# Designs tried in a protein design run: designed miniproteins, single chains, continued (4). Part 86

Each design is a single chain, and the fold is of that chain. pLDDT is the mean over its residues in the fold that is shown.

## One batch from the design tools (miniprotein)

Design m15161
Fold by ESMFold2-Fast:
Structure m15161 (fold): chain A 118 residues (1-118)
Amino acid sequence: SEVDELVDKAIKLFNEIKELVEEMKKRYPEFQEKADRIIELIDKAIKYVNEFKETKDIDSLKKAIQYAGEVISIASDLAEESTDPEVQELAGRIIDLAREAVQLFSKALKLVEEEKKA
C-alpha cells in the first residue's frame, strides 16, 4: 500500500541517521552519550513503525513521530554546542533526515484517517 511505502521510506531514513550517528560517535567520542541516545530513540521509533505496519494503530505511528522529534532536539543541541563545522554539518543532516521521516509519517497518518472515513 502507499502507507506501507511511506513508512518503509521513513525506516530507510532512520537507518541512514544511525549510520551518520555511528560515524560521528567514532570521530567525536565526546558526543558518545548523545549519539547513543539518538540510536536508542531511532530503534524505539522503528519498533513502533513495525507495530503500526502490523496493527495499523495510529498511536504507534504517533510514538514514532514523537521519538523522531526527540532526535531532532538532540541533534539541534549538538549543532549549538559544537564549534566544529563537521559536527554542525552531521547534526544538520540528522535533523533533515528526521524531519523528512516525520513528513512521511504525517502523510501516512493522513492516508489512514482518510481510509477510515471512506
Scores: mean pLDDT 88

Design m15162
Fold by ESMFold2-Fast:
Structure m15162 (fold): chain A 75 residues (1-75)
Amino acid sequence: MRERAEEIAKSALEEARRLLEEGKYEEAEKVAKQGIEEARRLLEEAGDKEAAEELEKKAREEFERLLREAKEKEE
């Protein structure tokens, strides 16, 4: 279950990164949010609330980092 949730989050972040490189910030945020929420839900339904919280935190921090880097490149 953790591996599957991590794969979903990673895939969403990779797609979001591509959108950020194209300047599509709103679409990137939406894609990342949906993927992270789906991954978190899978872990919560499996009863691993701690893993769900860790995954969400790490994935959100990574997305914020990608978003900041993309904004700095445009400005």
Scores: mean pLDDT 80

Design m15163
Fold by ESMFold2-Fast:
Structure m15163 (fold): chain A 58 residues (1-58)
Amino acid sequence: PNKEELIKEGKKIIDQSKTAEEAKKNLEKELREKLEQLSEDQAQEVSENIIREINEKF
């Protein structure tokens, strides 16, 4: 997967989650291994986008 796909997948997981804790748990399970396949810069951008989305929703 690429950076854009992981950001969209992360946002979908956050949207489907009822709590910040649930979102973080599901994001770790679903995205951890996929993030390891990205460059450090791309993985950081995805992580920052996901953190921002969680903070804005919860």
Scores: mean pLDDT 78

Design m15164
Fold by ESMFold2-Fast:
Structure m15164 (fold): chain A 67 residues (1-67)
Amino acid sequence: SAADRLAALTAEVREVQGRMRELVAQLREAQAAGDKAKAAELLAELHRLADELNRLVAEGEAEAARL
């Protein structure tokens, strides 16, 4: 059902947000250490997760509009 899909999307959004929070903490540590290479890798991963989050939110809004 649309409600089941929305619930699944909501769970995935929360998981992605949790991973992003962990990466932000690691990024702060890398920046404090002056590890530019590590910071660049973490920023690239954050950008990838932000794109995924945007897609999940848009899909969830579309499903919610059907209810």
Scores: mean pLDDT 86

Design m15165
Fold by ESMFold2-Fast:
Structure m15165 (fold): chain A 96 residues (1-96)
Amino acid sequence: MIDEKEVKSALALIYSAIGKLDMERGDFESALESYKKALELAIEANDPETAAGVLRDLAEVLEKMGEHEWAQELRTAAENLDKAIEAAKKAVERLS
């Protein structure tokens, strides 16, 4: 059977890659939208490792946008996998 969670984790990585390309282009608003979608998919997959990776990438965009305190909070949350899903949920809400 195709594991829906595994598919969602794969899609989260694809959206994270799109967000990184948007950031490299200087399109920070598109990068935030892509990372938000990646976090939503990682949350649905209950994949803390993917969520932590996306939180680190989101922190880079936020730092480039001048959101230094929020970026540091996300980097700290990404260091603890037990907190990664909760941190991802809060980040999605804050990006909404």
Scores: mean pLDDT 86

Design m15166
Fold by ESMFold2-Fast:
Structure m15166 (fold): chain A 79 residues (1-79)
Amino acid sequence: SKREEAEKLREEGEKLFEQKKYIEAGEKYVEASRIYQELKDYRSAAQDYFHAAKAYEKAGKFEEAEELREKALELAKLA
């Protein structure tokens, strides 16, 4: 299912983050968030954008991290 796909992407992101592969981790969290948005699960979508923002911040991608945090806050308002 799409939900199982999103959960797998989140788990892959978590593993990549622990390996300090922060950009790759952020990309997996963004992919998971997009699937949750298709499912209208805005709470999970917002959470994964926050995880992606943290990953990009760790990678020194501060502008991308800020953009993702803003998107996460907008999704959280829909939840």
Scores: mean pLDDT 90

Design m15167
Fold by ESMFold2-Fast:
Structure m15167 (fold): chain A 74 residues (1-74)
Amino acid sequence: AAADAAAEARAGEIGQRAMDEVKPLLPWMREIEAADPATQAALRARVAAEHGWEVTVTDLNGQRLVSVRPRAPA
């Protein structure tokens, strides 16, 4: 359907744009994912200070999930 095709195209474009914006942060995210909890806290603080992004780490059923989002403007 036209609505479904438009939604899929829009989702793909948004996904690509988000990937391009996150690309410089990928090394930080991978390092945070692999790090111990104390090191994760330090790395998250550095990403926030250097890049203005908030990083969160969540453990779900033995899987470590790292998410990143832009910090809200002050």
Scores: mean pLDDT 66

Design m15168
Fold by ESMFold2-Fast:
Structure m15168 (fold): chain A 55 residues (1-55)
Amino acid sequence: MLSEEELEEVLEAIKERVAGKSEEEAEEILSILEEHIKDPEQREKVRKAAEEALA
C-alpha cells in the first residue's frame, strides 16, 4: 500500500506518462501499477488520473 505522499507522486507520474499516449499504452501502464497497488481506492484514483490525462 502506498502512503498519501507516494500516492500523490504516482498520480502525477501517471498523468505525465500517459499524456499523448494511446489508450492501449495507458491500459498497459495501469495494469502494471494495479499489480503493485493492492488498495482498490488507490487503484481507482490512479485510473481516474490516467483517464483525465488522456482526455
Scores: mean pLDDT 75

Design m15169
Fold by ESMFold2-Fast:
Structure m15169 (fold): chain A 69 residues (1-69)
Amino acid sequence: AAEARRAALRAAGDQALADHLKFNPMTPEEEARLRASIDRVVDITFAVLEGRDDPAAKATRAEQARLAA
């Protein structure tokens, strides 16, 4: 269900961070900033995958795609 999907996405993000830290130890502040960025990506991805047609989330995603182009 939705909570399980969100947990799986967070677990994937945590694993990616853990793998990075094995070869590049960061300061606590740098780690916290990277984790916050991962959490933001997880939240956006979860909203998309759950099919939330929230105008705010959709507008944010469109704006990010436009800025990335």
Scores: mean pLDDT 73

Design m15170
Fold by ESMFold2-Fast:
Structure m15170 (fold): chain A 60 residues (1-60)
Amino acid sequence: SPRKEELEKAIKMFVALAEASGKIVEARIEYLKDPSITEEELEERIEKILEEQKKKIEEI
C-alpha cells in the first residue's frame, strides 16, 4: 500500500533525525566536560554525524 510505504519512510527519516540529534547532544556534552577538545574537533564530529544522517536518509 502506498500509504504504508510513505509512513515507513517517514518513520525511518524521523529515527535518523532523532539518532543524529542525540549524537550531537552527546558530542557537545563531551566538549563541555573535556577542555582538551577543540571547537574544530567538535565541528568535525558534528559534520560526520550529519553526513551519516544524510546517507541514512538517502537510503530510504
Scores: mean pLDDT 86

Design m15171
Fold by ESMFold2-Fast:
Structure m15171 (fold): chain A 72 residues (1-72)
Amino acid sequence: SAAEQEARKRIQEAIFNAKDLADLKARMEEVAKYAEELGNPELAELARRLAEAKSIAEAMDIAVEGLNAIQK
């Protein structure tokens, strides 16, 4: 769906444009809420995992693996 594509885009933009780890966490928490409102528990769970990343590099690894697992 367009909403699912928007959530995926927000995950990618959060990782690439985050100024620091705290900013990344805040952006991912917003994506998680958005995905939950759309009824997409897989994207919401991925966003919550990304919010707990210890570094931008770890977030990139989690996002690549998680988005590939969700992709049809």
Scores: mean pLDDT 80

Design m15172
Fold by ESMFold2-Fast:
Structure m15172 (fold): chain A 96 residues (1-96)
Amino acid sequence: LEKARANYQELMDKLTAAKIPYIDVRSPEERALLGEEATVPLDVRERIAQDLGFKVLDGRSPEEFAAGHVPGAVSVPLSDLATKSAEELFQRIEQA
């Protein structure tokens, strides 16, 4: 967790310095608000993410991300935060 926390902080600092707006989808509550369990229309979910111009960071497991995610979301799981550099993750978000 210590390494993941350090990389997460560095990633957040990089995103802030680059002035890239983002939404971090990690909590179950935030996932629910994005319509994981609700019959919220897809266009409403897309509007929330895309019309605001935000990069959606999906902090769930890679398997959960592969099973379904908000359109345009970028996978940034805890496992990647523990094993990859903040620079690699920043590039992933920027290129998405």
Scores: mean pLDDT 62

Design m15173
Fold by ESMFold2-Fast:
Structure m15173 (fold): chain A 53 residues (1-53)
Amino acid sequence: METEEDAIEEAKRLKERNPDLLDDETAKKIAEYLKQKRVAEASGVILRAMADS
């Protein structure tokens, strides 16, 4: 439970810091993985999205 909350907050921070690098669709994907407790996959999407932008 706390892991999901922390991961969601991290995703929000990344979007807040880099709104132009993380579009809304990518942010939703990250949140979806976090809801499924796939923290590693969520992290991979974040890194990939930042690299693509």
Scores: mean pLDDT 66

Design m15174
Fold by ESMFold2-Fast:
Structure m15174 (fold): chain A 100 residues (1-100)
Amino acid sequence: GAEEAARKAEEYARKAKEAAEKGDAKEAGKYAVEAAYYAGEAAKAALEGGSAEAAERAAEYAREAAKAAAKAGGVEAAAGAAAALAGAVAAYLGAEKARK
């Protein structure tokens, strides 16, 4: 459900931040992509009658993961940051439609 996906997005956003703080650009990018995936899952669940608030929280976590990956730097982190930002935008739009 949307709440489970939001919790997973939060976990991966935390892991992306920790990897960025350690200077591990590859791990930061990887975890940012995972956060984006779960933000998309939360948005899908919200559109199917789940919690729009959970999808919005998941979008925020994907955005935080994108910021962490961007701070890590390098090509691998940049790709992850872009994917996470796209996932966050999609999740926000999904949450907005679910609220109607």
Scores: mean pLDDT 82

Design m15175
Fold by ESMFold2-Fast:
Structure m15175 (fold): chain A 63 residues (1-63)
Amino acid sequence: FVEAAKANIKNGDYEKAIEEAQKAIALDPKNAEAYRLLAEAYKKLGDEKKAEEAQKKAEELEK
């Protein structure tokens, strides 16, 4: 799922990237990389609040 999210971000399919990142989070809620990918996809779509929330969660999980 993380690899699929990365591929969708590279292809500009940010909505699918969000879906794949969310699936990765559902399998492993401590997956900081999945939250970073979620944040990047939301930022690309202009959802700054959701992007900030996902980024903060990723940073918390890395500590």
Scores: mean pLDDT 80

Design m15176
Fold by ESMFold2-Fast:
Structure m15176 (fold): chain A 73 residues (1-73)
Amino acid sequence: APPVGAAATIYLDGKLVATGVVVGAAGPDRAFVRVTSSVPGSPLKVGDLVLARVVEATATSLVGELVAYSSTA
């Protein structure tokens, strides 16, 4: 399971869209990440909660693929 508190890097279609922090596990290969920084043009913004597929995880970091997100309108 992805480590809570780890730094997360989120990709969509091979493109970096956001960085954040892991706030929870959603099964063995999924994690909830809170966005702390977004790239220009990304649909994600600071404070968004995203569900990411774990591509790679260590004790301090996670590389994830964006699956779904909840954005405040």
Scores: mean pLDDT 78

Design m15177
Fold by ESMFold2-Fast:
Structure m15177 (fold): chain A 80 residues (1-80)
Amino acid sequence: SETERLIEAIRELIAELPQVKAEALALEDPALRQQVIDQLRGLLEQLDELESKTSDPELLEEIKRLKEKIEEIIAELEAA
């Protein structure tokens, strides 16, 4: 189903986030790091739109988990 595919895609994104964070923190250029932050903020906007369009509780829980992880990474990147 579409819902099952979205849940799987979100779980895969969550699994990749630690590597994305590590690579972004290794960037010496603040402008390149800002581009990563901007991309992550864009993803949060897409997740907010998806959240507004779904009523599936499992999908909503995974969206919430992904949003929280992205917000944590943005905070760490902005502090660096």
Scores: mean pLDDT 84

Design m15179
Fold by ESMFold2-Fast:
Structure m15179 (fold): chain A 95 residues (1-95)
Amino acid sequence: SIVEIAKEFLDTVRAVLKAIKPETEEDIELNKKAHELLAEFVSSTDLNERVKKAEELVKILREIVERQNGSPETRALLDKAEKLLKELKKAVEKS
């Protein structure tokens, strides 16, 4: 269901954010923006807006992980988040 996919996406994104260790001022600002987008994803009542916020969030998380040369474990979590985003988009398009 959309609810189950969204919950797994949320849990996965939170795991990525916990693994991220911002070291530069730019990385700190990107991390802050990721947390703001996550809050917007959670608070949005429109499914299309939620998908849009999720896409922006995943893009920023990918940038942070690449900049930090993230661990294989962190990259695997990010890959999972990207797969869940694709499934969420498909589920919303069918609704």
Scores: mean pLDDT 86

Design m15180
Fold by ESMFold2-Fast:
Structure m15180 (fold): chain A 59 residues (1-59)
Amino acid sequence: IDPDVLARVLQELGGLTSDPLIAVAGANTVVDALEAGASPEEALARGRATIDRLKAEQA
């Protein structure tokens, strides 16, 4: 994984939630997607979906 790509995608996710546990779950989803060969755009979309799901579950 390109560390610059990972840092950029994680920075985009960081603005989506103030809950650190939800943020970590989103970041883990991004890392897993990138390790599986997903594009940065796909990884970001999956991370965002994880954050949206967890926000709905924990509200």
Scores: mean pLDDT 76

Design m15182
Fold by ESMFold2-Fast:
Structure m15182 (fold): chain A 92 residues (1-92)
Amino acid sequence: SSEAYQLLKAGKYEEAEEIAKKEAEKGSAAGYFVLGLVYYKQGKYEEAAEWFEKAAKIKPHPEIYKNLAKAYEKLGKYDEAKKYLEKAKELE
């Protein structure tokens, strides 16, 4: 139900980032999650992980932890990736 997520699916990354920042400023976990996805799509994996971690602190969710694990895998941080996959499994 996030406007930012709909923009992301349409490939409108700059617009998705702008709306997601506004949602995140209101304390929306979905806003931080979409910021993580935007940065991940741009190959900015360290920043993507930071945004996903902020989303998880507001609302722990399997999908957030799975995406956080994917970001750490791209960074070659396999121990961190495994840790977040286990966290995702614990919430399923």
Scores: mean pLDDT 87

Design m15183
Fold by ESMFold2-Fast:
Structure m15183 (fold): chain A 58 residues (1-58)
Amino acid sequence: MLARAVMPVPKTSEEELALRPGDVVEVLEELPGGHVLARSLRTGEVGRVPLSALEVIE
């Protein structure tokens, strides 16, 4: 599943994925607490992202 960041996501810990608005990610897994494990298509990095920061596109 592909999703797009609708807001900036800061990297505040090693587990988080930093995103800019408009970054496209591949959602790998749904996590508890309204988060997902995702891979950035821009950087190739994998990390946690709040689902509220993403818009599903594919």
Scores: mean pLDDT 81

Design m15184
Fold by ESMFold2-Fast:
Structure m15184 (fold): chain A 81 residues (1-81)
Amino acid sequence: MRNVAVATAYAKPEDLEGVKKAVEEALRRIGARLLSPPVIDEKTGKVTAVGETDLPEGRFSFSFEINGRKIGVEVVVRREE
């Protein structure tokens, strides 16, 4: 059974590229295969990446250092629709 992993973080405009890499890295840490490149909503600062994983449904939290700031990334694993 394949599940979908959605990695989400919020960033200031100057941190968007670093946060983009952080959401990809969070997916890699749980062993998810990236399905789509990270999407950035510059109006909200929301950065989202989607991957496939064999992990059961759940939630994971990671912290990354970007430009000297700690940025939280949440990964939610859910069933593929």
Scores: mean pLDDT 81

Design m15185
Fold by ESMFold2-Fast:
Structure m15185 (fold): chain A 56 residues (1-56)
Amino acid sequence: SAFEELKEQIEALVRAGKAEEAERLLVGAVASGTISPEQAAELAKEMRALLKEKGL
């Protein structure tokens, strides 16, 4: 659930043009233990794919 909630927040931030805030949120979630490093790598990959699709 925390992983899915974070994924939703990251997607919303990327759509809003706040990619740097999305990255900070991801780093903070790993640091707090909310998600694993492997889950963070997956979200980072999806974020890069979204940025590429949007031409950002």
Scores: mean pLDDT 79

Design m15186
Fold by ESMFold2-Fast:
Structure m15186 (fold): chain A 66 residues (1-66)
Amino acid sequence: DLIEEGKKAYEEGDYKKAAELFKKAADEGSSEGLLNYGRALMKLGDKSLTTEAVGAIIRAIGDELD
């Protein structure tokens, strides 16, 4: 549900709302949510957020690889 809501926000170009929804899913243990959170942060293009986005993607990849 949170991932689906986040994807809808992302498709509408509301990357900030998408990031909030994906982060909530990630906080609940979703590696898919964590990966999409990083992707949404990259879309926002904020220099201070790019480090967090890279960190989130690395953590999501690590979770998928066990």
Scores: mean pLDDT 73

Design m15187
Fold by ESMFold2-Fast:
Structure m15187 (fold): chain A 72 residues (1-72)
Amino acid sequence: STRRSAILTSAGGILHAAGDYELAAELYQESLELDPQSYVSQLLLGRTYREMGEEEKAEEYFKKAEELKKEQ
């Protein structure tokens, strides 16, 4: 649900700010399972993968976010 995905995205943001990138990525991924078209969750997951040095994964999610922004 959109409400639950928003809560997961917010929790992921808090964990990212705390430096818990692996757990932040898990929460963003769970948010995307509930709301795959979330521009915000795609963007934040991309940023988190970039912080972890996962450049290919980061680029994939940034491209998905960019496409969603064009559709909105």
Scores: mean pLDDT 83

Design m15188
Fold by ESMFold2-Fast:
Parts: structure tokens; C-alpha cells; sequence
Structure m15188 (fold): chain A 97 residues (1-97)
């Protein structure tokens, strides 16, 4: 649980950096940061912190939606959709158990 809390906190730091990157139009950086946050959330889920994993995935979902509104290339659009789908999948995994 301590390890899960630390991973969730690191994921939130990455999400905050991604939000700033989105505001600056640095979408490739934001995509990398959000994917890493989801990887950490998957680890949080494996450690049994279902609520922590779900909260991180929900925050990634919101930032991915904002990223998609600013996406200008097909690659950015597809990666944004990928983030949304991955986040939704993790939310369902955390809910269903």
C-alpha cells in the first residue's frame, strides 16, 4: 500500500506535467507522460489499490480528451484515442476486479 501510494503520487506528477505540455502544444511529450502515468496506474492496480488506480486512470482520461481537442496530426489523434481506450479499460479492471 505504501508502494502503491508512491506510484500513484508519481503518476499524478506526470499528469500535471502532461497538462502543462498540452497547454504549451507539446502533444508528443504529453502523450509520453500520460502513457507512463497509465503504466504506473496498472502497477498500482497489481498492488491491490483499485481506488488509486481508478483515480489516476480517470485523470488521464480527462487530459487525453483535452489533448485530442488540440491534436493536429493523424498520429496525435490515434495516440490520443489509444490513451482514452487504455484509461477506460483500466477503470473497468479496477471496478470489476
Amino acid sequence: SEEGRELAERARELIEEARKAIEEGKLEKAIELLNEALRLAEEVLRLGDYEGAKEVAEEVLEEAKRLLEKAETLEEILKGIGLILRAIGLIFDAELK
Scores: mean pLDDT 89

Design m15189
Fold by ESMFold2-Fast:
Structure m15189 (fold): chain A 78 residues (1-78)
Amino acid sequence: ARERAEEHIRLAEEHFRLAVEAAAAGDYATAAAHLEEAARHLEEAAEALEEVDPELARELREAAAYYRAKAAELAAKA
């Protein structure tokens, strides 16, 4: 469970980095897409952790919601 969650967190971090690079280049549509992928991976990590670490699972869902909100904000600029 934790290994699966760690993999999803790593993928979320990778997508977040790509989103930052795209936004810096002015490609808001690509940045928004990467933030949505990052949020999805954080939600998968939270689900994997629900029974073993429910507090961390909650924090990951809150982070995912934040990334989805930022993705919507960037998509509105595209």
Scores: mean pLDDT 87

Design m15190
Fold by ESMFold2-Fast:
Structure m15190 (fold): chain A 70 residues (1-70)
Amino acid sequence: SMEELKEKILERIRRAGEELTKTYPKELAAEILDGVARIVVWMLRKEGYPEEFIEELEEEVRAIIEELEA
């Protein structure tokens, strides 16, 4: 389902953020994650996923990145 896909994407982004912040400064980790998120969003739009789903995913990803920078 789309909910399961969203959960998997968010979990992978959280995990990547945790790993990146162990090696890199928070600012650089956030920039890397933002870049990855932009590619994921581009792929989802190209594959025809609903804009509502993409917007919800973008908001959740933004929250994760903002928490990482805090």
Scores: mean pLDDT 86

Design m15191
Fold by ESMFold2-Fast:
Structure m15191 (fold): chain A 56 residues (1-56)
Amino acid sequence: GAEEGTKKAEEAAKKAREALRAGDAKTFGQHANEGYAAGVKAKSEKAIKLAESAGA
């Protein structure tokens, strides 16, 4: 559901930030993409924005 999609996007955003701190652009991209997909599935504007904050 939307709530689960939001949580998944949030967790993906956290992992994306961690990868970015480590200088791992490849892993950052993977998690950013995962968060975006979770947001689209949930059809939640908040979930999509969380993914965008990780992927911007």
Scores: mean pLDDT 68

Design m15192
Fold by ESMFold2-Fast:
Structure m15192 (fold): chain A 76 residues (1-76)
Amino acid sequence: MLSETEKRVLLALLKLPEGASLSAREVAEMVGISPATASRALRNLEARGLVERDRRTRRYRLAPLEKQRAAIEAER
């Protein structure tokens, strides 16, 4: 399923207030990883439909619950 780094990134986003978004650098600081590693993890999570990126702000947030459920169900 998810790598340990991707799980740590998801857990960091889940600890935020609903509707909050983070840049890759902010995620890196919260998780204790490099910005490059955080960026790769966030892009992988975005590809899986678990997080969404705002194109204007370039910040990441959790995908809507319906999309998260579909992404989890698609993984075996």
Scores: mean pLDDT 75

Design m15193
Fold by ESMFold2-Fast:
Structure m15193 (fold): chain A 77 residues (1-77)
Amino acid sequence: MHLEEGKKLLREGRYEEAIKHFEEAIKEDPNNAEAYFALGIAYAKLGRHEESRKYFQKAIELDPDIFNKIDAAALLA
């Protein structure tokens, strides 16, 4: 539920609220590569590039093929 609500907020441009939901999703499942990837996008949209890079790196560590499985444009659509 938190991951889907976060993705909705991300598409609405509500990046800080989306981050809270993605943090909750990670707390429930710390191996959720999609939640880390989405968190990376949200931080990038806020101009917080260091945090964005850390979360994208964590997503790749959990699923090396994450960028091929998830279209960033689809998360923002």
Scores: mean pLDDT 79

Design m15194
Fold by ESMFold2-Fast:
Structure m15194 (fold): chain A 85 residues (1-85)
Amino acid sequence: AKEEARRRAAELAREGERAFAEGRYEEAARLYEEAIRAAREAGDELLETQALDGLARALEALGRREEAAELREEVRARRAAAQAA
């Protein structure tokens, strides 16, 4: 069950990266939000943090700078914690 959720999270994150690269920022944000939910279901903190970083970049591209800044701070804290663990 959790392994299926992890695979789904990774697939959604890859689709979000493709959408972002193609300039489809609204679609990228949606895909990253789905990837975050799947990563949380899987308990995969690394995938969750990667998807949060992707969402922050998509929101910044959409001009949602305040929301993006909040997510960037969360991503920095999560990456610092992961490097310390």
Scores: mean pLDDT 86

Design m15195
Fold by ESMFold2-Fast:
Structure m15195 (fold): chain A 84 residues (1-84)
Amino acid sequence: SMVEELEKEIKEALEKNPEVPEEVKKEILELLEELKKAIEEEKYEKALEILRKLEELIRKYNMPLMLEAQVGVLALDAAVKLVT
């Protein structure tokens, strides 16, 4: 659910920010697809690595700060599930 919400909001932000290069948009969309697969397969270490890359790209390309917060929440959830 949270990853689907993040995907939707990132896609909307990419449409509203034409300054983000097309190659970067493609990279972000590929990372989102990898994130969804990692979470579905319960590979939380991989999910955390992908979330860190997404956060870095969101910061670098001045995307909305709310997206960084959503990535942070997902990262905390994945980290909690990893610590078992």
Scores: mean pLDDT 82

Design m15196
Fold by ESMFold2-Fast:
Structure m15196 (fold): chain A 123 residues (1-123)
Amino acid sequence: MLPKERQEATFTRTITDPVSGEELTLTLHAVVEDGVAHFTITITYPDGGTEVYEATARQVSENTLLISLSINGGPPVRFLYNTETGEVTSLDPSAQNLGPEGKEFIRTLLNLMAEAIKELEAA
């Protein structure tokens, strides 16, 4: 019964794109196994276009997750996420070149991942 060997959940959210102001539908599929959370996030745009984000999250300290994020099979970008403050720290130089809207969007994705982890741990 404990520890939980595998937990899985799917979440759907509608968010506003900070760049376009359009409504986006996010479907987040989360699998937690062996102390690692695996995410597949499908973003559906109003024109019917889709974008797929794949991520892993691992707890590296009491209040810190190490998150690796890949967009449409591209190279992974790493972040530290503080679960107490919601602060995001970019570990890779490519993430530091995101504009304010891009940073806000990534912060939104990381917050949704953290919420999914909390919901899976609460069961």
Scores: mean pLDDT 74

Design m15197
Fold by ESMFold2-Fast:
Structure m15197 (fold): chain A 85 residues (1-85)
Amino acid sequence: LTGNVRVTVTAEDGRTVTAELYDASGEDVAAAVNAAAYALTGERLSPEQREAVAAAADAAIASGEPQTVEVEVGGVRLTITIEPL
């Protein structure tokens, strides 16, 4: 399942990374979020966190509705919003 999505990763301090992905799978979205998490925290997502983000992205693409996932990486809370385009 692929689609067009806008992904926003917001750290609890208000720093934000936004990307638009086209013809992207949940795995592609998880990879983008992993890069954003590293930029914001210095650490990457765990395999379990990557799976959760990929599942949320697949759900957003399938439903046409935004999905939100919260994860903690390196002691920093990140809010990930995935919006279908």
Scores: mean pLDDT 86

